# Designs tried in a protein design run: designed miniproteins, single chains. Part 91

Each design is a single chain, and the fold is of that chain. pLDDT is the mean over its residues in the fold that is shown.

## One batch from the design tools (miniprotein)

Design m3363
Fold by ESMFold2-Fast:
Structure m3363 (fold): chain A 85 residues (1-85)
Amino acid sequence: MKEELEKEITAALARIYAALGDRLAEQGKLEEALELYERAARLALEAGDNELAAEALRKAAEVAEKAGDREKAEELRKKAEEAAA
């Protein structure tokens, strides 16, 4: 089904964005990594992959905290808990 294929492609894109976010975070490019993790989480939610979404949001929160944005980190942690529920 076209819809099923679209979800699989969307989940694959979410994993690619998360992997790119990991690479940028390792390089200290925290703002760019945050953006990619947020994109990964959005795509994962669209695909119905709540586990991947929660993981991406947790990584986004960690990167936001390292960047000094405590408010953003708290918001992202809450979203990760909601996605995991």
Scores: mean pLDDT 84

Design m3364
Fold by ESMFold2-Fast:
Structure m3364 (fold): chain A 67 residues (1-67)
Amino acid sequence: DLSEFLEKAFKELKEKYGPLVATEAIGKVGDKLVENPNLSFEELKKYLEEVLEEAKREAEERRAERE
């Protein structure tokens, strides 16, 4: 179930990295779905995992800059 997958991922990201990181990651996945509604669940999961890794790195850089 895609909605459960996204909700679980959003919750974990929000708790670990904050709501901004979680919202951006999920937003990118949502934008991908809007552009290509025929995207497979497998492709979407791979994309989400890639976005999560990128979001984590970006969050680390933002904290360093904010310092």
Scores: mean pLDDT 72

Design m3365
Fold by ESMFold2-Fast:
Structure m3365 (fold): chain A 88 residues (1-88)
Amino acid sequence: MEEARRSLERLKEILAELGAPGEVFTAEDLRRAADRLAAAGVLEPFVELLRNYAAATTEGIRVTFERDPVTGAEAVVFEFVDGRRAAG
């Protein structure tokens, strides 16, 4: 899906401006990313998902990007510092 792929690429760009790949992002960093994605006109459910994760974290979230080796499809993985994981 083109829109999902574009949302992931835009998220990568925004997060790269806030920190290095694999770094722990604070709730504030995730809120900034969500606001920038909203301003860029990306999918609203994806923006809301980021806002929900920002509200749910207390210690921060590690964000990584994983690629399926067979299909080449890419997913964002949110790993809470407390060990919880979520993927989009």
Scores: mean pLDDT 70

Design m3366
Fold by ESMFold2-Fast:
Structure m3366 (fold): chain A 62 residues (1-62)
Amino acid sequence: DRELVLRAVSLAILGVAYDFEGDYEKAAKYYEEAARLLGQVPGGEEAAARYREKAEELRKKA
């Protein structure tokens, strides 16, 4: 579903922005939601795994 992919990418961009600002809790939240949506899309599993890994890293910094 194209809309799920676009939504996930938008959430990941917010995750990047909050990570850059040092708001690790919000950054992790947005990466987790992006991963959840991508995990439901055919072919999205690798991207979902990357975002989950990033969220876990950020949660350890929060």
Scores: mean pLDDT 83

Design m3367
Fold by ESMFold2-Fast:
Structure m3367 (fold): chain A 58 residues (1-58)
Amino acid sequence: MITPEDIVEAAKEMGIPVTLEEAEEILRSGGAYLYRGLPLDEETQKKLNEIFEKAKKK
């Protein structure tokens, strides 16, 4: 099963700082949410999708 901790670890490996709360939001939204209050670049969005896919495959 994918856990919020798996997402945090995957994000850490990619150099993206993600809190456990943010990881839970990512898991709930299917990988669409991170730093909702900040400008979200296409590159950041792409990295988030990769993080979610990596976590899903663990």
Scores: mean pLDDT 63

Design m3368
Fold by ESMFold2-Fast:
Structure m3368 (fold): chain A 101 residues (1-101)
Amino acid sequence: DEEKREKIRERLRKASDLSDELIDYLVDLALKGTDVNISKIGLITSIIENSRAGKTELALKNLDRLVELGISPEALLAIAREVEESNPEVAEYARRLAEES
């Protein structure tokens, strides 16, 4: 449903300073609507929020949980780019996890 996808994308763009790449990934997870995908969305948003707030330990734990649930290397790299300026330690860890995937 193109209209539903566009509506979710616009909402995420207005509510967050996320990249288009990461927004598109979150939209695809939301449209598939599984419990696992909902958990992944929650973990991704928590990683970014905790990274920006300087809660590095919590962001790293959330990254470990996200990898346990399954995530693409491309999505991990998108997360790393998103947090690079606010939390380079979290960005480096996400890049390392992507290389090990």
Scores: mean pLDDT 81

Design m3369
Fold by ESMFold2-Fast:
Structure m3369 (fold): chain A 60 residues (1-60)
Amino acid sequence: SPELLEEVRRLAEIRGTVFIDEELLKKKYTPEELESILQRVKDVLRAKLTPEEQAELDAR
């Protein structure tokens, strides 16, 4: 979903990591596969957040 993609992008920015090209991902994967990949990336990135970064994400 667009919301999940935005959440992953925001988490990557907070962590200071390089975000993968959205257009390339959409061309390579089905919508279902992309959603699964994004959810896994979100879970991994969220687990690496500091308490302050996690509070910022949860406050949205």
Scores: mean pLDDT 70

Design m3370
Fold by ESMFold2-Fast:
Structure m3370 (fold): chain A 68 residues (1-68)
Amino acid sequence: SGAALLEVIERAKEKGYSLREIAEKLGLSQSTLTNVERLAREGASAEEIQERTGIDPTELVNKLLELL
């Protein structure tokens, strides 16, 4: 869900990672990650985020958890 993605991003920020560094670790542009985060904060579902950005938020959660 978008909520799970937001929680993992906030955890990474608490560990000292910037949004730019998180994007680099995920193989994304900072602009793409910023758009995904914005959609999640606006209450978009994982399906809506994937349709609008081409990015699966569930894959991002899994990858980021392995990198933390």
Scores: mean pLDDT 82

Design m3371
Fold by ESMFold2-Fast:
Structure m3371 (fold): chain A 100 residues (1-100)
Amino acid sequence: MVEYRLLLAYYSEETGHLFIVVWDNGNLVDVRIVDVESLEEAKKVFEEIAKKYGLDLKFFSGNYGVAASYKNEEARKLLAEILSNMDTEAAKKLAEALLK
């Protein structure tokens, strides 16, 4: 079993696309490009895909979405470090939640 799973999403208003990438324990396992008409639709698609991958922790802020799951304490700390190094509000807020 993977120690953690991480999903990153980016909404491009200019192209009308939601870009989604999924990693299992640092390995890329899925890449999706979804046609969306609005930020609200992008958020809904992000939530549906996060649910499909079993990701309990999720945050969407601005044009960026982040969702994650972990199996042990070491994976939780590693995810918090990875997310804290990302230059997005969604990632920073999720990292703060993981450190409580």
Scores: mean pLDDT 82

Design m3372
Fold by ESMFold2-Fast:
Structure m3372 (fold): chain A 109 residues (1-109)
Amino acid sequence: SLEEKIEKLLKELEELIERLSKSTDAAEATELVEKIKKIFEEIVELAKQLPEEKKEKALKRLLVLAGRAIGALIERADASTDPAVRATFLALAKELGDHTARLVAELRA
């Protein structure tokens, strides 16, 4: 079912976000953020096919996960002693925030 596909993607997101929270390498974090963004896009495309009630549930879960991912990136930036690494994590946090806002608008259109 669509709901089962979304649940599998949400579990994959949880695993990627856990990896992101442990990452100290800017290149690895960049790769993980790209994967997270693609899975967010896949969930949104599947959610568009759901009844309104289920779309809102999917949207709420995506927003919670986006918040966790952004929070993890900010924490990694704060823990970094290298200004260039810190700047990369903060840029990735902004990128995820902007991407999430765009997908939310798309789901609500």
Scores: mean pLDDT 87

Design m3373
Fold by ESMFold2-Fast:
Structure m3373 (fold): chain A 99 residues (1-99)
Amino acid sequence: LDSQIQDLQQRISQDPNDSQSWRDLGHVYLQQGNYDQAIYYYDRAISIDPNDSQSWTLRGQSYLQQGNYDDAIIDAQRALSIDPNNSVARMILNQARQR
């Protein structure tokens, strides 16, 4: 996990507009339960590629895990507006609405 973070940070150092590497960093922190860091990296991915439904979905997942249900709903709805078939975003939306 630490070596994966270092590798992704090196990629971003070489290409700071690599939205996938920013998203991958967010995912590492999400898996660690560090939702603040996950959200930070997904914010960067979204700022580079605002049409990446997956980045919106994963930020929404991070908000859901953090208990920020309103932000999770907004991100899930945005992900679904980009990709209506995004089943993960639909699950996040349903879970956030049940809270």
Scores: mean pLDDT 87

Design m3374
Fold by ESMFold2-Fast:
Structure m3374 (fold): chain A 60 residues (1-60)
Amino acid sequence: SPEEERRRVLERYRARATEIDKEVNQLVKDGKITPEEAKKLRDERGVELSEEYLRELAAI
């Protein structure tokens, strides 16, 4: 059903958001980026993730 498909899309969105957070946090922990750079990277990846989420919703 469209409701079940929307739920799965939301679950994938949340999973991807968690992966982004883990990856960015690891880069900061490893000293590869600054906290300011991490904020910018999260913002950039957040936009990409939101665009993917909206595209998946539109396909339902």
Scores: mean pLDDT 87

Design m3375
Fold by ESMFold2-Fast:
Structure m3375 (fold): chain A 55 residues (1-55)
Amino acid sequence: SLEELKKEIEKLSEQADEFAQRLANTTDPAERERLLAEIKEMSERYQKLREELKN
């Protein structure tokens, strides 16, 4: 349902904010790369969900 899609988008946004905050506070290069990859994946999922919501 549309409501389920909206909840998924909001949840994804919250997780992205948390990862961004951790990225700002970490100095470990390997951890930074992992967080950046996670954020990128979440951004792509967010765009796809938004596209589905539009259609």
Scores: mean pLDDT 81

Design m3376
Fold by ESMFold2-Fast:
Structure m3376 (fold): chain A 73 residues (1-73)
Amino acid sequence: MEEIEEEKERLIRAVREGNSEEAREHAERLAEAGKENPDLGVEKLLEAIREAGRAGNLDSARYAVEALSRLNK
C-alpha cells in the first residue's frame, strides 16, 4: 500500500515538473505494484491521471492510462 501511494506521488510530481521520462518510469512502477492489489492500483492510477490533467501535461497522462489498461485487463 505505502509503495503504491509513494509511486503515485512521484508520478504526480513528475507530471507537474513536465518530466515525461520520470512520469513514464513511475507509471510503470505503479502498475507493477498495483498487480498485487489491482483495485487499489486502479484507484491510484485514476487519481494520477486526474492530477496530470490539472497540470496540463497530457503526455504524462498517457503513460498512466496505459498502466491502467494493463492492470484493468
Scores: mean pLDDT 73

Design m3377
Fold by ESMFold2-Fast:
Structure m3377 (fold): chain A 75 residues (1-75)
Amino acid sequence: MKFTEELRKLIDEVNTALAHGDVKSAAEVAEEAAKRNKELAKQAEELGDTKSARAARSAAEYFQRLAEYLRKQAA
């Protein structure tokens, strides 16, 4: 599955924004990553892929917490 590669790309996008001091863009990338992973988790559950669903839920929770943290830093 390409899930790990996609997750790494999203993390790299957040890190790139942070390296440029763009905390607001980093928060927006993290928010979109959380949303995408919530949708992937739902699709995986509908297909009976419990392992992918759990991985996507964990990723969604991670990115949601990261986005909340970054929003507080940008405020």
Scores: mean pLDDT 78

Design m3378
Fold by ESMFold2-Fast:
Structure m3378 (fold): chain A 72 residues (1-72)
Amino acid sequence: KKEEAKELFQKGLKLMNEGKYEEALRYFQEALKLDPEFADAYFGLATVHEKLGDLETAEEYRKKAMEILEKK
């Protein structure tokens, strides 16, 4: 359910703020399994990859988030 995806996203944000980037990635990925159109979770993945120095992967996730928002 979309509500469950939002809860997972919130947990991911908390972990990201605590510097637990690998755990945050897992929560954002689980949120996307429940709601594949959850653009905020793709922005979360992009931010974590940017923090880890993977700028190309971060850009790909931002592009996916923007594509979802464009269709709505």
Scores: mean pLDDT 84

Design m3379
Fold by ESMFold2-Fast:
Structure m3379 (fold): chain A 65 residues (1-65)
Amino acid sequence: DELKKKAEEYRKKGDEYIEKSNELDKKAEELKEDKEKTRELILEGASYGVLAIGYYSYALSLEKE
């Protein structure tokens, strides 16, 4: 089932982006004394979160078909 394999691949990519987002959030917490760097890390993490949502949404679409 090719669609299931693609869905698994996209879910895995989503998980990877969520992990990257979480890592950046942890770095931001560690660097909270530097507001500018903290802000940049938070924005980059949020960007990865949006990418993860995209991959999860696409994976769900493949599973429904």
Scores: mean pLDDT 80

Design m3380
Fold by ESMFold2-Fast:
Structure m3380 (fold): chain A 61 residues (1-61)
Amino acid sequence: EVESIKEQLKEHLGKELPDELAERIVKLAEEGVDLEKMDEITLLIADGDFEKLKELLDEIE
């Protein structure tokens, strides 16, 4: 199930979204993360800025 969601995220949001980051995003979504933070995550994926995405995920965790 987690892998299926991870694949869907890559197909819809990311060009080259790393598996590690996709898995972390799925876990945060399952835990009910703030919608404002999810918007920031989506924008960083769209921009391909995976370094800032990793920093944001580290701050949320």
Scores: mean pLDDT 69

Design m3381
Fold by ESMFold2-Fast:
Structure m3381 (fold): chain A 76 residues (1-76)
Amino acid sequence: MSLDEIFRAEADEAAERVEALIEKAREYIAQGKVQEAVSALVAAKVELTLIPNDDPRRKELEEKIKEVEKEIEKAK
């Protein structure tokens, strides 16, 4: 496996984890579990750092994270 292949695999896995954590955060918001939603969102932000800045998925996921942050602030 080349270094480029490793970086691609890491970014792909990170993107999948970010999407899963965003979905989990929204699920927690729907259940009224605001603290759990915040924890999932923080984890999503950490995973997002593994996605390169020039990856179009990063901007899309950052926008989704901001939407969830607004939902959490309204739920507090």
Scores: mean pLDDT 79

Design m3382
Fold by ESMFold2-Fast:
Structure m3382 (fold): chain A 62 residues (1-62)
Amino acid sequence: SLEEALEKHREDIEYLAKRYGVPLEVAEELFREALKETGGDVNRALALTYSRLEELYAEKKK
């Protein structure tokens, strides 16, 4: 289930939330969306979540 995947990979999701300075709920939402898009492939879902956080929240030095 989605909740089981979230529990198993909580540490990875918390790491991403902290790294990009977003609430845990935002990282969890992106992971749930990615998990649906990847057909439940957790490794691909984590990679997609990372890519989306990088694109949306990566530090840009002006």
Scores: mean pLDDT 78

Design m3383
Fold by ESMFold2-Fast:
Structure m3383 (fold): chain A 70 residues (1-70)
Amino acid sequence: SLAEKKAQVDAVAAELRGIVLSEEPERAREIVKAATKLLLERYAGDPEVQALVREKEAELLALIAEKAAA
């Protein structure tokens, strides 16, 4: 279902947030981009799920930028 797909994206985003907090900014960026690319490919037929993936990618990249600037 759409709800199950969105829940899967939320779960992956939560794991990626942990990686962002523990890894160096450049490594965190590589991991986030690779993981979100795979999610976008998996959900290519689901524009609402793809929009959520892009939203989560933007949030994670912003967190990486804040950490790098601190």
Scores: mean pLDDT 87

Design m3384
Fold by ESMFold2-Fast:
Structure m3384 (fold): chain A 118 residues (1-118)
Amino acid sequence: SLEEKAKEILEKTEKKWKEMEANPEKLSEEEKRVLAEIAANAAVVEAFEGPEAAARFEKYAKAMYILFKEKRWDDVETILRASREGELEILRIATGWAGALLGREEEAAAVLRKVGVE
């Protein structure tokens, strides 16, 4: 199903981040900056929407960074289409953030338009 595909993508991206964070000396300057920006943005989300929303943002932001860096646009679309009502706003924010960070704002805008979000 679409939901099972999205879950597999999210689990694989989470595993990649855990492996990278287990070897912090091997992190690039970009990856260190990405972790710092995700943590800072998650703290803002926590202040306004609580710790569960912050955890969801961190999960989606980490996933979108990997997918955008690897140019896996079909997987980005799969996650967005599999989203439940109420998850979509956090996914939209995470997708836009990854696009801005990696200079892929047009690709981010295109996939968001394709799945019917602003």
Scores: mean pLDDT 85

Design m3385
Fold by ESMFold2-Fast:
Structure m3385 (fold): chain A 70 residues (1-70)
Amino acid sequence: MDAAHIRAIVEAMVAQGVLKPEDAATVEELLLASPSLEELRERLREAGFPEETIEEVVRMVRVVANAERA
């Protein structure tokens, strides 16, 4: 995914209340740096995010990735 796509996902998560606005930049950076969903989960845990937030982020990324495969 490109940076614009990742930014859109993070903005959507903030709008839906899944992610706090102050955490948006950190999650965007971790998404850009993570080549896989498994690495993304690990990096989010290392950053101290709760499991509920981690699973919701991964779910949204998976949905968007599947939509791109048209």
Scores: mean pLDDT 76

Design m3386
Fold by ESMFold2-Fast:
Structure m3386 (fold): chain A 65 residues (1-65)
Amino acid sequence: PSEEELEREISLAFAEIAYGIMKSEGIDVPEEALREAYRLAEEGKTQEAVDVIFKAGDEEEKRRA
C-alpha cells in the first residue's frame, strides 16, 4: 500500500475506535459528526477525525447536563 493509503487506514481505525468508545459509554454521536469525522479520516487527518467525534460527544453531554 502507498503511504497515503496507510495514513487513511490508520485514520479510519482511530476514528472507528473513538466512535466505539462513545457507543460503549452510551453517548449518541450525531450522524453528521460521524460523516465529518470519516471524511477527515479519508484525508488522513487522524487527530482532527478523532477530535470531531469526541467534541460531538461532549456537546451531547452538555445537552443532557
Scores: mean pLDDT 79

Design m3387
Fold by ESMFold2-Fast:
Structure m3387 (fold): chain A 66 residues (1-66)
Amino acid sequence: MKYLVTFTGDVTSEIGTVLRLIGRPDLEVEKVGENKYLVTHTGSEESAEATLEELRSLPGVEVEEV
């Protein structure tokens, strides 16, 4: 599963979220813009859905499935 993550607002929140994503072995994180990241999930479908829900719940974060 692939999704585009866009961060708006505070840089501290962006850094914290990006570090969590990079720390996951079932995720590939590619920076595609200054505040935009392409995230590829290679783990289980349940884990993919949970990750998507978590990202969508964050303030100042936009998530688009691609």
Scores: mean pLDDT 76

Design m3388
Fold by ESMFold2-Fast:
Structure m3388 (fold): chain A 80 residues (1-80)
Amino acid sequence: SPRDALLATVREIARLIAAGEEVPGELVEAFNRHLAELVAESADPVAALREVEAAFLAELAPEHQAEARATFAWLIRQVE
């Protein structure tokens, strides 16, 4: 499902961030595609984004969470 694909993508992005590696452009494109699909199919896009944010934050060390929170706050503002 788009949700499962997005969750797999955010976990891989979180893994790369934790390892101090650059996130490749193809993975950013996959994230954007799956995000758009999830928002389009969700009856509550804000709730869907909140759940993805929670899953992403769970994979990140506290020092990396601030940027992730800011990014999801911006994304949620776009769909409100």
Scores: mean pLDDT 79

Design m3389
Fold by ESMFold2-Fast:
Structure m3389 (fold): chain A 60 residues (1-60)
Amino acid sequence: MSEELKKKFEELLSKYDLPEEKRKAIIEAFEKAGDDLDKLGTLLVSKFNFPVEDVEEFVK
């Protein structure tokens, strides 16, 4: 992930009170998926059940 995308992603995750292990799993999945914002958004919604509204803010 790019540094800017990583910072934006950390700010998104800080909106949720997630267990540390779940947070690590999400970050590792994103690192593996690369810098494609559409794919990252799909992972957040489909695999991790994030609200589409919050994901839309992330991909802006």
Scores: mean pLDDT 71

Design m3390
Fold by ESMFold2-Fast:
Structure m3390 (fold): chain A 60 residues (1-60)
Amino acid sequence: DKKIEERKKEVAERVNTHLKEQVDSNPNADEEEIKELLNEIEKQVKELLEEEKKRIEKEK
């Protein structure tokens, strides 16, 4: 599904930008902190993907 993939990419880019800013402002951030953030991001993206899928299916 092109729309779902596009949405996922957009969300991932936004989150990556936010993560980059946090890492840049704290260059000594532990890798574990970054991994934890990535896990949360992945979870959020998954939930958004499910919501988008439901919305598209509901339109049918």
Scores: mean pLDDT 70

Design m3391
Fold by ESMFold2-Fast:
Structure m3391 (fold): chain A 56 residues (1-56)
Amino acid sequence: MVVDPETVIELLKKGLSQREIAEELGVSEQTVSDMVTGLKQALGVDSDRELVEKSS
């Protein structure tokens, strides 16, 4: 099952770690990490916290 990037951002906003998001969505932590990295690149940010702030 393909993980939706918007869902990952929403879960990060709720205070979940990448590991917790992976468990919630039934995917590997690596899948979440790769997606978060892509989102950071797209928004020009370098941290998960900045990603959440920029995507709000």
Scores: mean pLDDT 78

Design m3392
Fold by ESMFold2-Fast:
Structure m3392 (fold): chain A 80 residues (1-80)
Amino acid sequence: GAVLKARLLLNKALKLAEEAKAPEKALKLLKEALKLIQEGKVEEAIKLIKEALKILEKAEQTPLLKEAIKLMKEAIKLLE
């Protein structure tokens, strides 16, 4: 379903963001959002993903980080 696909996209985005050495605050928000999705708290998870996106969009834009941001935006569309 859409939630499973969103979780796969967010897990890939988290790995790419970690490889890009993204800000730790954004990584923590993504990890917390993944836990909230697992608990069925989808609306709360979307808020944390959007907060992480604001941090990542202000960081140095590497190809890995741009791909992570794209996957996060795709995940939000699946969860909404």
Scores: mean pLDDT 88

Design m3393
Fold by ESMFold2-Fast:
Structure m3393 (fold): chain A 60 residues (1-60)
Amino acid sequence: AAALADPDDAASVAAQAALDAALAEVRAATGADVPPAIGRTLRALGDLVDLALARRRAAA
């Protein structure tokens, strides 16, 4: 129920949504045959973005 309170939360949510949208585009372009390695890479990037934003908030 918490609203986006600061730009870092908004950036994290936007980054996750952008990664999901990009993966959907790749799946559409390749007929839903996306290599698992690409999916894992996008997931790891999302985790890194979340970690980086959490670190910035903790350091503030």
Scores: mean pLDDT 65

Design m3394
Fold by ESMFold2-Fast:
Structure m3394 (fold): chain A 57 residues (1-57)
Amino acid sequence: SRKKLSPLESRVLRAALEQLSKDPNATAREVAEAAGVSVGTATRLFTRAEGVSPDAA
């Protein structure tokens, strides 16, 4: 996607990338902790960051 992320989502994605650079096995739970968001929010954004949607090919 191109600029379809809110500032909060962008922040969470950056936190996810930083966490993954430190530990490739980091989970959405650990990213949620680092970004200060719920696990559900982190999981949703993790899927979006990978460019993979379970409901859209």
Scores: mean pLDDT 64

Design m3396
Fold by ESMFold2-Fast:
Structure m3396 (fold): chain A 93 residues (1-93)
Amino acid sequence: AVEEAKELLEKGVEALHAGKYEEAIELFKKAIELAPDSIVAARALLVLGKALLHLKKYEEAIEYAEKAYELAKDVDPDVAESAKALIELAKKE
């Protein structure tokens, strides 16, 4: 499941960079389902938040970034810091 989640995360990031935000969101959600409570899920939650921010879904972006922070705070400081930055950005008017 973790390897499949990594592949979905990579495909989602490609879709995100191509501006295919809805496709990216679907891929990230599948990655989270395959490897919940993992570092792959933390990274998928972070980039899901970024995709939601691009779609102007600020409340949902904050929710997923907060979940990314909780999973990452003790295991991946880079993801945790990025999640905090995303929350701050989404709260700006």
Scores: mean pLDDT 85

Design m3397
Fold by ESMFold2-Fast:
Structure m3397 (fold): chain A 71 residues (1-71)
Amino acid sequence: SLAKEIVEELKSIEDESQKAALAVGVALRAIGAILDGNYEEAIALAEALKEAFPDDETAQRVAERLIEQAK
């Protein structure tokens, strides 16, 4: 699934700056998906972000807001 693929990619990257850049990219792609009416993709991307950063309050909040907007 898209969510699993993104989580695996994020976890495989040891460089914190690259990992943060990809996380931002995932969030922006989810926003783009919402704007395009692709709510399924937006939810999958947001859930991937939430799974990749379980202890990051900002990432969790952003992901939850994206899921809310996609519903």
Scores: mean pLDDT 75

Design m3398
Fold by ESMFold2-Fast:
Structure m3398 (fold): chain A 74 residues (1-74)
Amino acid sequence: SELVEEIAEFARNVARKLGFSDEEIERVAQEAKDAVERALKEGLSKSQITAIAVGVVLDAVARRLEEELGLPRL
């Protein structure tokens, strides 16, 4: 629970620094929370969960930028 909220706040801070809207910030945070909750249920280590969370945040940010700029998905 606490780790999930810490990851969500990390995701919000990244999206905020990139100039995303409040709605987009919360969407990215929710996507990160969902991924971390799944990893926790699978019994993964904190380091593995952190790596997954960082990957999900970066992937979500990249997808949002691709959609906004009309670029093909990487």
Scores: mean pLDDT 77

